Designed miniproteins, single chains, continued (3). Designs and how they scored, part 96

Each design is a single chain, and the fold is of that chain. pLDDT is the mean over its residues in the fold that is shown.

## One batch from the design tools (miniprotein)

Design m11325
Fold by ESMFold2-Fast:
Structure m11325 (fold): chain A 90 residues (1-90)
Amino acid sequence: MSPADLEAEILLSLARMMYSVVKLTLKRAEEAGKELSDEELEELIKLLRKGIELAREARRLSSDPALQEEAEELIKEMEELKKELEEKLA
């Protein structure tokens, strides 16, 4: 494993963690019957933007096709969720 491949794995793991935090926050709000405030939605959108950036960087640094595919899938999922949350603010 090269230093760049290790860095890519770390970045992708951080992106997954950010996505998990957003999903868990949304799930807990749903289970509590609570609507998220605009401020809370903006913070979740910020986390998704950061996660997308990290996943894109991981994909760029990695020479591993499997990691590049995982990063691309994660980016698509996070972008879809981000659009959904942005629509709730509009």
Scores: mean pLDDT 88

Design m11326
Fold by ESMFold2-Fast:
Structure m11326 (fold): chain A 80 residues (1-80)
Amino acid sequence: MSVVEIARQALASTDPQERLKLAEEALAWLREHSDDPGLLATAEFLVEGLKSAIEAGDDEAARTYLEGLLGVAEQAERMR
């Protein structure tokens, strides 16, 4: 499964725990396959934001962080 597919599955999920699990899988993939420190820092920021949004029950913020993570995933795929 590509990082873009993982990020899309996270965004499509309605379960906060599944969203977080998939977002963490996308971050792990980026850490393994990308050496761009700016891209990795952005992905880490988005996953931390997603964790906070889920703990707060803020579905709109959670979706925004996941949309950001999808953008990072698409950027990483373009660099391959």
Scores: mean pLDDT 84

Design m11327
Fold by ESMFold2-Fast:
Structure m11327 (fold): chain A 81 residues (1-81)
Amino acid sequence: SREEIEKLIKEILEENPNISPVQIIKRIFERLGMNVDTVRTLKELGFSDSDLIEAIKARLKEAGLELTPEQLEEIRENLEG
């Protein structure tokens, strides 16, 4: 839920006050999974589309998946639309 994500962000920031937005997003994905609802909630909480895309790319790379330019544009369009 939104409340769970907000609570996790606060806990992450208290433990790591100099953490980047991309690293916060990555930790949320690790705990709750990288799904449409989590991504949209993070966007609603004020994370930028660029930070969300970089975190998505990093998570997929850690899973052994590389995004094609076409897949990256699809992700951008889904975040913007």
Scores: mean pLDDT 78

Design m11328
Fold by ESMFold2-Fast:
Structure m11328 (fold): chain A 67 residues (1-67)
Amino acid sequence: MAAKEEELRRIEERAIKVHEARLKAEGKSQDEIDKEIEALRKALEEERRRMLEAGEDPSRFYVPEPK
């Protein structure tokens, strides 16, 4: 369902932004941040696909806003 996937993508984008902010706070270079964010995006996309294929509710496994 498109609406469900859009909600999951919003959660994923929030997680990516939080992770990027954390890396900046740690003094990582922009190149390192870009590499980490790319790896995180790929991992989140693969995990979402796996959960949907398994027929499970992906929202059970996502954290809406980590600190």
Scores: mean pLDDT 70

Design m11329
Fold by ESMFold2-Fast:
Structure m11329 (fold): chain A 79 residues (1-79)
Amino acid sequence: MEEALKALREMASKEFSEEEVEEGLEKVREQLEKAPEEVQKAFSEAVKATLDYLQGKASKEEVDAAHKKLLEALKKAKA
């Protein structure tokens, strides 16, 4: 799960093409089907923030906030 967050951060760094981002997100979604609903929702928000940032529609601060929310959801799911 932390690997999925790391992949999103790398995508936000614009190191991937749009096609590679979509392919990576598909593989992460398959792993997330086994995760709790709270984690899935937080991840969807992080994905939206990352894609919006890549398209110039969101700030890096918004991406960072969404990623922090996902980390908190992951910690709560483990506890």
Scores: mean pLDDT 68

Design m11330
Fold by ESMFold2-Fast:
Structure m11330 (fold): chain A 80 residues (1-80)
Amino acid sequence: MELVAKGELKDNVLKIKIYYKGELIEETEIKLESGSKDALYRTVAARVKEVAKEKFGAKSVVVKEAKVTDDSVEIVAEAE
């Protein structure tokens, strides 16, 4: 099962949108203490894994692709 997560950072608030088959399945906002690329990636990756577990009962989640800028993250993950 493929999930696509998109994160956008504005004023230390990371807005995360998660998509399944092109449909928006979750939207959340998280305040970050650090706006580093690593913090953006870790936060979005953790949320994708949590959503896959909670909504689909996924036992494993693997990040297949990740694109990170100073203010955005896009992750493609495979969940089983």
Scores: mean pLDDT 84

Design m11331
Fold by ESMFold2-Fast:
Structure m11331 (fold): chain A 100 residues (1-100)
Amino acid sequence: AMPILSSEELEALFEEDPEKGMETLERQIRLLLEQRRVAEALAYLFVGAALAQKSKDLKLVERLIELTEEARRALADNPAAARVLDELIEGLRKLKEELE
């Protein structure tokens, strides 16, 4: 029901309400993947990673790992995107270990 938010609007939302920010990011990425807007979906996943790293919130990092793994499964037929997502998942898992 809501429009796709810009990176700046997502950052502002994460600062105001991290839970709502994550819910919005999840919804937007799922919509972009459904529409096969792969480059945009990847860009928003990296925005999410930057915001999760800035928050240092273990639960947000865990949710972002789950979302990125979901995207990796959705893009299994796209080797270039799959490789980028595998590298992002590894980076997020390292971030999770640093926050534990």
Scores: mean pLDDT 84

Design m11332
Fold by ESMFold2-Fast:
Structure m11332 (fold): chain A 88 residues (1-88)
Amino acid sequence: SKKIEEETEAAVKSVEGAMAAAKALEEQGKTEEGTQRLVDAVREALKYMSKDPEGAEKVYKKAEEEAKKLSPESQKRVLEAAKKALEE
């Protein structure tokens, strides 16, 4: 439905915004703060979509794509948080 599509789009945009913030923080040498911000945004987005498996999968895939732009350590943290949230 349109509502689920709108909610999924909002969740995806939330993750994109958090990634932009994480990149800006990394440029300032605040990599840990940036990574944590993305982790928090991904967890909240997946919890919000918990009743819609298709929307949750789209958010998870977006988190995976965005996390690849980070260091291997940060990517692992984001993906572990996303997987844990999705398994709930």
Scores: mean pLDDT 80

Design m11333
Fold by ESMFold2-Fast:
Structure m11333 (fold): chain A 87 residues (1-87)
Amino acid sequence: EEEKRKEEFEKLLEEKREKARKETKEKVEEAEKKIKELLENKDLEGALELGIERGLELIKIAVDQIAEASEEVKAKLGKSLPAPVVS
């Protein structure tokens, strides 16, 4: 029973991880596009600054997504846990 729950937990975590990866990829592509536009305008300072800002935002989003996924997984696991039978 415990081993089966571990496998279900890992599968759910992997599913959440893939979703987070897709969302992060979209934001990275948007950031790349904007940085390229700044580079085409020869705004090297703006491109660097945006790169740093978006990098920090992406890290924050990744941390927030991991925290949210962890809470959601814990909530689902808590709901599916039967009350312990002590007698």
Scores: mean pLDDT 69

Design m11334
Fold by ESMFold2-Fast:
Structure m11334 (fold): chain A 79 residues (1-79)
Amino acid sequence: SEAAEKAREFIKRAEEAIEKGLLDVAYRAARYALKYAKKAKDVELLEEVRKVAEKLIEKGYKEAEEIRKEAERAIEELK
């Protein structure tokens, strides 16, 4: 779906931004990835978004905890 494709694009952008140390850019990309993964109702994409959020948290970007929690909640809702 278009939503799944957009989620994958934003996941990739977030990962690339993390590698470059651009944590604010990565955080914004991760939020869009979450939005589209939720719209796609795709558990695998939501798990990838959760992993991106965990990487941001590990690098000190604590606001990413909200993305992690929302991804986990969305995964539970799809079970």
Scores: mean pLDDT 89

Design m11335
Fold by ESMFold2-Fast:
Structure m11335 (fold): chain A 69 residues (1-69)
Amino acid sequence: SPEIEELKKRAEKSKKSFSDGMIEVDLKYMENQGIHDEVKKEKIKKEIDDAVESLMNRLLNEEIASLEK
């Protein structure tokens, strides 16, 4: 439905914004601690992306279920 499509669109935008913000803050913190290992930085980026994806998908599924009743 149009409502579900708009909800999905907003959820994707929110996921990207939240993930990008957390990655920026954590990378800056790592650099301030003298951590310049690109492999370690990529691992942290992936862990943040995966955690945000999991949380946002759970919340999105709960909202969709509410709309389909």
Scores: mean pLDDT 79

Design m11336
Fold by ESMFold2-Fast:
Structure m11336 (fold): chain A 94 residues (1-94)
Amino acid sequence: TVREEALALAPDDPRVAEGLRLIEEGRRLLEQLAKDTADSGGALVAGPFVTPAEFNLSGRDRNIAVQIVEEARRLIEEGTRLLEEAVREARAAA
């Protein structure tokens, strides 16, 4: 995986540490949303790039879920981008 390559090729690159932190933050947001949705009687499968249409939520709760999903997506994409950038640079240097 890109995580495994980043840790193997560029373990001391600050983008690796930051990328992992951002991905973890995004996952935590999705996990919390899944728990909150389940408690409200809805059903949700947590994961990156989840669409609001997959949520069984009221209109108000769906609007909040949209914001959380978009924030989580942005964090995971940014984190992945940092890991991919570190890997590309390390591969180019090899």
Scores: mean pLDDT 70

Design m11337
Fold by ESMFold2-Fast:
Structure m11337 (fold): chain A 88 residues (1-88)
Amino acid sequence: SLEDELIAAARAGPEAVRAFIERLLKEENAEAPLPEEEVLRQAAAQAAAAWLARGGSVEEARALTASFGADLTPQLEALAKKLEELKK
């Protein structure tokens, strides 16, 4: 799935996420500039959120965003708490 591909790209780092986004844009035959750093961080945050939604650990979700220069620990912990509440 696209979600699995995004998670794998985020684990590989910013260049892999850029390539993933460029591939999606190319499927539409769109000319697009390389993604900005904040776009890559947003993609990494989405990958971390998707990982947590699957029952993955906050530790692994944090690792998915670390190479993108973002400390999303508070956001990831808050999301994990909400996801645990949904399991009740």
Scores: mean pLDDT 71

Design m11338
Fold by ESMFold2-Fast:
Structure m11338 (fold): chain A 81 residues (1-81)
Amino acid sequence: TEELFEKVKEIIKKHNPSLSEEKIEEISKELTKLIESFASKEELEELGKKYGLSKETIDELYKLTEELEKETLELIRRGSS
C-alpha cells in the first residue's frame, strides 16, 4: 500500500511537475485507492480529467494497475499450492 502510493506519487510528479506537493499527495491517495480496486482505464481517465492530469499520467497509472493485477494473480497461484 505505502509502496504503491509512492509509485503513484512519482508518476504524477513526473508528468505534472507544476502541481504542488500537497496536491500531488491528495491526488495520489485517491488514485492509489482506485488502482488497489483494479479500476478501469475509464475510471482513471475520469479522475485524471477532474485534476487536469496528462494523458501520459493516466496511461502509466493504468499500466501500474495491470502490473498489480498480474502480481496479485501470481501471489494467489503461489498461495493456492
Scores: mean pLDDT 78

Design m11339
Fold by ESMFold2-Fast:
Order: sequence, then structure tokens, then C-alpha cells
Structure m11339 (fold): chain A 72 residues (1-72)
Amino acid sequence: LTDGSPEEAAAHRAAADGTREKAIQLKKEGAPKSLVASYAVAAMIHYATAGVLEGKPEEATKRAREALKEVE
């Protein structure tokens, strides 16, 4: 089975964290709900991808839920 590189997994996790923070910031700034949601979904996708690459889907699911909960 194809394993992702540790570098690739780390890059996706970093992207997810940054995108999640941006979604939270946009929500606090009163940005349109659709824009906030788009960043939250992007963060969720990055967490899911990193989790698959690392063989840790449960951790990825937890982080994705946290991203969505903070922006709703």
C-alpha cells in the first residue's frame, strides 16, 4: 500500500492548523458565514489527509470536528 511521506503529512497538518486559525479569525471579524465555512472545510480536508498519511484517522477526525465546532 502507498504510504505518504512524513513531510507530506506534516505539510497537510500545518496547512490544516493555519486554515483553521484563519477560519476562527474570520468568524471573530464577522466575515460572511459562507467564507468562514469554506476555510473550516478546507482545514477539515487537510486534517483528514494528514491522518490518512500518518495512519491516524481518529486523530484527524477529532481535529476536523474541533475546526468545525469553532466556526460552525
Scores: mean pLDDT 75

Design m11340
Fold by ESMFold2-Fast:
Structure m11340 (fold): chain A 60 residues (1-60)
Amino acid sequence: QPMDAGLDAFGDSLAAGDSIDEATQKGIQAIKDTGKKLGLSDKEIQKIVDDFTQRVQDFA
């Protein structure tokens, strides 16, 4: 699922020593790539990115 891919990429990025901003960008990219591969619309992908961003804001 795109959200899981985004959260995994975010966590992996932080574990590798990247900043929260860099980790957030990697998470967003993983969501976009996974969503496109699954054939999701731009609107569906954007909703998942928005939901992801809200979740990671609680981490910052």
Scores: mean pLDDT 81

Design m11341
Fold by ESMFold2-Fast:
Structure m11341 (fold): chain A 89 residues (1-89)
Amino acid sequence: SISFPVSEAELLGDKAGDKILRATMSGDLKDLEEGIKYTKKLVELGKYDQARLAAKFGIEAAKLIAQTKPQQKEQVDKLLEELKKILEE
């Protein structure tokens, strides 16, 4: 059962969402990597519902970066595999 203060999970969710949105708008892999890092912290806290939602948006951001910056495909593919693993947990 999950009965903890919402504040840390809410802050991490907001940070993950902000970084993923920035990655979507800028195509910056660093923002996507930081968004994934916050999403993994949500997994560590057992917030799987929030982590899966962030991972879904991260996958869409990664796909957009692959389309706009195909030269970064290998790096994007590695981040996509990390995001897919989060969705499976």
Scores: mean pLDDT 81

Design m11342
Fold by ESMFold2-Fast:
Formats: sequence, C-alpha cells, structure tokens
Structure m11342 (fold): chain A 56 residues (1-56)
Amino acid sequence: YLSEEEQAILDSFPSETQRNVFLAEHLIKQKRYDEALAIAPESERARIEELIAEVP
C-alpha cells in the first residue's frame, strides 16, 4: 500500500514512532481510519484522531 518512494521515506526514519506516524497519516489519506488509529503511537494518538475528524 506504499509506493517505492514512500517506503524509502519510511525506512529513512530512525524511530518506530516516526515511522508509525508516517504510516498512520498515509492510511488516513486512503480512508483507512481504523488501521491508522491501530498503528498510531500513544503519544501521537490525539493528533491522529484530530486528523481523522478533519476529513470532510
């Protein structure tokens, strides 16, 4: 579900938290909200929920 370029960006992040945030934002763009929330780090969960709520 990631392009080759997106996968390269994901692999460039040094922390699991940064990778999971990137994946969650990508899943939101695909309207896969439950999966985005499932992988969102606890520290960033409120932000991910806010992004989902902003979807028209």
Scores: mean pLDDT 74

Design m11343
Fold by ESMFold2-Fast:
Structure m11343 (fold): chain A 68 residues (1-68)
Amino acid sequence: MDALEEGVEALKRETDPERLRRIGEGLGRAAALLNSPVARATVRRGLEELTGEAKEALAEGARLAGVD
C-alpha cells in the first residue's frame, strides 16, 4: 500500500518523461500483483489527483498491467 502511495507522490514531483513512464509502469505492475480493491482505489485516486504527463504515465502503466 505505502509503495503505491509513495509512487503517486513521486509522479507529482517528477518532470522527466522517461522517469514518469518507469514510475507509472511500476505502479501498474504493483497494483496488478496486489489484485485488491484498495490497490485499484489508490490508482484511481492518483489519476484524479495527477495532471498532465504524470496522469498519462499512471494511466498507461495501469493499462499495460491490466489494472482496469
Scores: mean pLDDT 78

Design m11344
Fold by ESMFold2-Fast:
Structure m11344 (fold): chain A 65 residues (1-65)
Amino acid sequence: LKETIESFREMADRVEELIAGFKGRRVGDTVVLTIGDRYPEELRKLAEKLKEELEKEGVKAEIVE
């Protein structure tokens, strides 16, 4: 549990970089993240958790595989 929270915080930094300009694109009020076997499993799992977290903060996100 605590490890998950700490990992989420650390990985969030990487996903934020992805959202900012790597593979993240904003369509209206939705942030689209392109995740697949081309990306590390870490980013894929983080994207799922980030999607939930972003929705809590009022930001919508989608994961595309």
Scores: mean pLDDT 59

Design m11345
Fold by ESMFold2-Fast:
Structure m11345 (fold): chain A 115 residues (1-115)
Amino acid sequence: MEEEELIRKAREILEEQIARGRANPEANPAAIEALEVALRELPKGLREAARAFVEKMAEHLGIELSERELEIVAEGVVRLLRGIIDGDRQAALDEVNERYAEEGEEILAEYEAKK
């Protein structure tokens, strides 16, 4: 029951974002396509939809994500969507930012060391 409600709300959000993107001629077509792929995968669950979205965006950006990076980003997207649905978007953003702040600094330090 709760999962069906979450899927319905996520569908409403995705359909609204796709419609707004299509109405805006300056919108990135790759982002719209990624949202459409997420909408198609949504019946399988929020995580599957988020994963499909991230994979499609990475493909369009020419970014090669490891399985671990894909899972981390997809989990962040699910948490953000849940926060929007629950009306606590700021708490969801704060949780994602706090979780990745330390890992982001380590990744940046490794990147700088390889230059």
Scores: mean pLDDT 71

Design m11346
Fold by ESMFold2-Fast:
Structure m11346 (fold): chain A 62 residues (1-62)
Amino acid sequence: GHGEEGVRAALAGDAEAAARHAREAAKQGDSGGMLNTAVAGHEAGDAEAERAAREHALEAGA
């Protein structure tokens, strides 16, 4: 799902793709996918992907 694609994008350093997938996961109620994307961004050192995923997770109520 979008959560898994978000994690993959964040680990690859694609902050824009990670943010897009995190946003779609949030719309589908997948708050776990949002948070997993933020963690993957942190591990990859991609601060922008991490920040975008966390911000969208907060908007989704995660």
Scores: mean pLDDT 66

Design m11347
Fold by ESMFold2-Fast:
Structure m11347 (fold): chain A 95 residues (1-95)
Amino acid sequence: MKITDEEAEEVLKKVFEALGLNKSNIRSFLDVDGDNVLTVEDIRYFLEKAKEVLDPETYEKLLQLFDVRGDGKVDDEDIKLYIRSIAPLLFLEAG
């Protein structure tokens, strides 16, 4: 499944607001080990926390962001592809 860039931005804003994340703390929240390496486990932790605070519709849109292959599943390969394609932009902004 594919969402628009505008929908992706709105979903990320809602997720960050619900989790209390901002430009200064998002990297530390995602990089749980503090080793400056973003892992699949870091992203899964983020998704679990997002699931607790988001409404089902917003959470499904967040999953669509991570489902880069569009197969309706978010597995470790989708998360790795997401990290390679978009996470560097988010973490450059967070530093």
Scores: mean pLDDT 65

Design m11348
Fold by ESMFold2-Fast:
Structure m11348 (fold): chain A 74 residues (1-74)
Amino acid sequence: MKDELFAKANEEARRILEQADKEMEEIVSNETDPEKAKEKRRELVRQAVAEALLTIGEAIDTYLKSLKKEREKK
């Protein structure tokens, strides 16, 4: 259960980060202003990391709820 739950969360987080990498490549290619490009990349990375952490956090919450339910039943 735990390993499968975190494996799925890790895969989803990896997809979020892969999408962010792709968007960063587009920013580098399309934004000619280096300061704007740096700011857009920082904001994109910050949002992607936050989203990935939320995905992992949801898996942790699900695991903790499962532990509580198991302890209440046994």
Scores: mean pLDDT 77

Design m11349
Fold by ESMFold2-Fast:
Structure m11349 (fold): chain A 72 residues (1-72)
Amino acid sequence: SEEEEKKEILEQLKKDIAELEKIISSLPKEVQEQLVKQVEGLIEKEKSWPNPDEEIIELLEEALKKLKEALK
């Protein structure tokens, strides 16, 4: 079901964000910059859907914030 698929996506995103947080400070600056662009692209893509998922957007924005903080 659509609800079940959404739960799986949210669970995977939460796991990916947690893993990213652990390794983010050890990544080369160039890789961090590429990840910023990729996450920004994912947010833009989700917002372009006719029914954008706010929870997915919020999780991606959280990941983007962590990436940008690591670049400061």
Scores: mean pLDDT 76

Design m11350
Fold by ESMFold2-Fast:
Structure m11350 (fold): chain A 95 residues (1-95)
Amino acid sequence: SSKLEAAELVLGEMLGKLFDLLQIYTGTNPDLAAKVNEILSKYLPGILDALEQGDLDGVIRLVEEMIEELKKHAPEATEVIDLLEKTLERLREIA
């Protein structure tokens, strides 16, 4: 569907930017990179599975939960949190 294609594009752009930010964090603050990676590894497989199933509500819910866990356990990752919040807004507009 056109909504699924739009969500795939948005999530693809998010993943590319996330990997770039993680590479920067690994070089500048490896402890923060490790915390962010731990949280991403908990949520990204579920987000991608929900996307594959066409479950946009599931994608949105898991992105929201991932943002909340980042704010609680890695609040210094402001660029990652900002990226995910902007991604969430775009996904909500698609849904």
Scores: mean pLDDT 90

Design m11351
Fold by ESMFold2-Fast:
Structure m11351 (fold): chain A 79 residues (1-79)
Amino acid sequence: GPFVKHLEKYVKELEELAEQLEQLDPNLAQQAKEAIKNLQEDIEELKNLTDPNKQIAYVLRGMGTLLDLKLKLKQLKQA
C-alpha cells in the first residue's frame, strides 16, 4: 500500500546512516544494519496488512527508529 513507500524511504536513509556510522562507531553501524533488517521484515508484513491502524503503527515505528539513529549520529559528530 502507500505506506510501504514511506518505510522504503526510511530503509534508504538508514543505509546512508549505517555507511556514515561505520567510520565513526562500528557498534552503532551494526545497530543501524539490524534496524534495516527489521524494517525490511516490516515492509513484507505491511504488504499483507489490511488494517489501517496497524499500517500507521508500522510507519510510526519505522520513523521513530530512523529519528533515534539520526540523533545518535548527530551526537557523535558534536563530540
Scores: mean pLDDT 83

Design m11352
Fold by ESMFold2-Fast:
Structure m11352 (fold): chain A 95 residues (1-95)
Amino acid sequence: MKKLREEILKKAKEVAERLRELIGTTSPVSKEEIRKLFEELAEFAEKAYEETGKEEFKEFAEKVRELGKEILENPGPESVLKALEELLKAAEELE
């Protein structure tokens, strides 16, 4: 697979692990922390689209931004878990 797809999958897994850590902590999950994680991943995918012209990366970036918005509107642990499942699925489909 292409290096950009591999990096996106790796970053998506890192975001998912961080989200699980935030849900599992005794501290409340920060909306800003979650927003930053999704925004950084979306920006990386948008850059991959600009460099390659492949719509798969643009669609992935749009999906990441959509999931981030859903979490900001409903920041409960269930919505975060749902979002990370869909994020990992979308990243795996790039492979």
Scores: mean pLDDT 73

Design m11353
Fold by ESMFold2-Fast:
Structure m11353 (fold): chain A 80 residues (1-80)
Amino acid sequence: MKDKALELAQEAIELAKKLGDEETLREAQEVLELLKVETDQEAIEKASAYLNDAIVALLKGDLETARRYARDAARALKAG
């Protein structure tokens, strides 16, 4: 599970860089760092779901929605 979450965070980082979305990039980078030390599986699963939603939004060019989901992913890890 954690390995898949790390892959999703890296994909979000790469897409945000490609689209020039500095806000989503910053949030996704924070998610990647938080995931490295996270041990709560429920928090990891929640963050993974938000990262998937952020990636879908990035692929659609909806940067505002992508930023919100990336931030929600970071918050899920900070709360767990």
Scores: mean pLDDT 83

Design m11354
Fold by ESMFold2-Fast:
Structure m11354 (fold): chain A 65 residues (1-65)
Amino acid sequence: MDKLVELAKEIAKKLGISERSAIMVTYMLVVEKLSPEEAARILRRMGLGVSVEDAEKIRKLLEES
């Protein structure tokens, strides 16, 4: 329960992005197994400003957490 939400909050704090953006990108990378490029593209269509570089950094942080 809430493990992905807790990880997303930690990532949001480390990268200075919104919790909403962090939750969505974390879900896309971990649960949906999307690439950082695909996750960033989907989030941009939703009006959430996450770059491919940010998605890659989030992927790295998830591997370290």
Scores: mean pLDDT 76

Design m11355
Fold by ESMFold2-Fast:
Structure m11355 (fold): chain A 92 residues (1-92)
Amino acid sequence: DPAAVLKEAMEEAYKNPDMSLEELRERARRLAEEYGLDEKRVLGGLFLARLKGQGLSEEIALLRYLAEIEKLPIVERNENGEMVELSLSELK
């Protein structure tokens, strides 16, 4: 079951927050090849799980995943109601 295998790999990344990005990429490549999954989606799941394991909140981990893996801008509404783009350095 590809979903069960992906869940297990994500739980391992969560428990091993010191795992390098190179190790995550190699794991994502092998799982994608073996189970016919999209490598970028598998990498994104592992990367998000590792960030949560590093103690980031789910919300901050998701924003970092969207910016770093999906390459989407992070935007929020300021106190004046204007949409402003946040830098990755503002996510803690």
Scores: mean pLDDT 72

Design m11356
Fold by ESMFold2-Fast:
Structure m11356 (fold): chain A 88 residues (1-88)
Amino acid sequence: SPLQKELEELLKEADELSQRFADAVDAGDNAEAIALARKLLEVIRKIIEVIRQLLPTLSPEEQKIAQDAIAQLEAFMKHLEQLIAEIE
């Protein structure tokens, strides 16, 4: 599925950005950490949108897992937005 391939690429991008974010935090590079957090927020928004588009194609059990994943991603976005607001 084109949506599944898009999801896989977005998850890979999020993983790479998350690692770069952790490295920036460890280095004390607050400016780079904030820039990476903003990029990560945009990627997470795209991940949520793709998951929502996939929901009707999933089994009820898979839909529950996907909805729980969306909730976790939305909570993580809120934490990143709060971090950006506090440091700027």
Scores: mean pLDDT 87

Design m11357
Fold by ESMFold2-Fast:
Structure m11357 (fold): chain A 81 residues (1-81)
Amino acid sequence: SEIVELLRKAVEALRAGNWDEAARYLKKAQELIEKGVKLSPEDIAEAIRLAERIGVLAHLQGNQEVVDLAKKLIELLKEKA
């Protein structure tokens, strides 16, 4: 899933301290979800786990933009489940 791949890249970008890149990946994932890209139940579950992890990492870093993006993604993904 492109959405799952983008979220994995966002985790790696946050770990590297590349906050702008992480935000770009999350915004792209949001765009794809809002456009109605189909996700399997397994991909939805994985994407939610990754978005929750992203939110925790961003919170620990004080990165409010990425915290807010992660919360929005979790909301959108739960609507698809």
Scores: mean pLDDT 87

Design m11358
Fold by ESMFold2-Fast:
Structure m11358 (fold): chain A 100 residues (1-100)
Amino acid sequence: SSIQEELESLVLGYLSDVQILVDEAIKENPEKREELTKLFLEFRERLRAAVAAGDIDAARAAIREFSARLSKYLSPELREKLEALTARTLAQLDALAARA
């Protein structure tokens, strides 16, 4: 499905961008490495399941929850970057859902 391929592309792009923010969060909070790694891995698996199902709503829900949970470990500057990335990706997913 072209919709499923576009969903996968958007999800992979977001995962790549937020992996950098997770790495930065770990550098600033090295005592939280295990918790932050687990948060990212659980998020990645949740997104893989959503892509496999073609479930845009599940992908949006996973992204919203992950962004909210990661934000508490970030400086104000990195939090603003996460919020911008999340808003952009959610808008792209909304546009994709309108075509599905």
Scores: mean pLDDT 89

Design m11359
Fold by ESMFold2-Fast:
Structure m11359 (fold): chain A 97 residues (1-97)
Amino acid sequence: SEEKVLDDIEAVRKLNKFVEDLAKKKGIDLDEVEKKAIEEAIKNEEIPTSGELTPQLLQILHDTTQKELDKKMTDDEKKERDRLREQARQEVLSRGL
């Protein structure tokens, strides 16, 4: 499956571990952040009540998670996240994924 192939990419695993470790260190529950973002989007009628994951919903979840992380991250932590994110992007692209 495509999901297993992405999990095998070392740079993607390093990025995911960095984000998880930071969230734990900063006391950010990423699942709670995502849940609140969905609830707020439904309340504001920004997404359909059909329960379908739209590209718009995925973008809202991504932006909300990044915003909550950014509030609690130092400039050095943001720089390291961006470095790992770029490495993950380059490795995924190099594999034609």
Scores: mean pLDDT 69

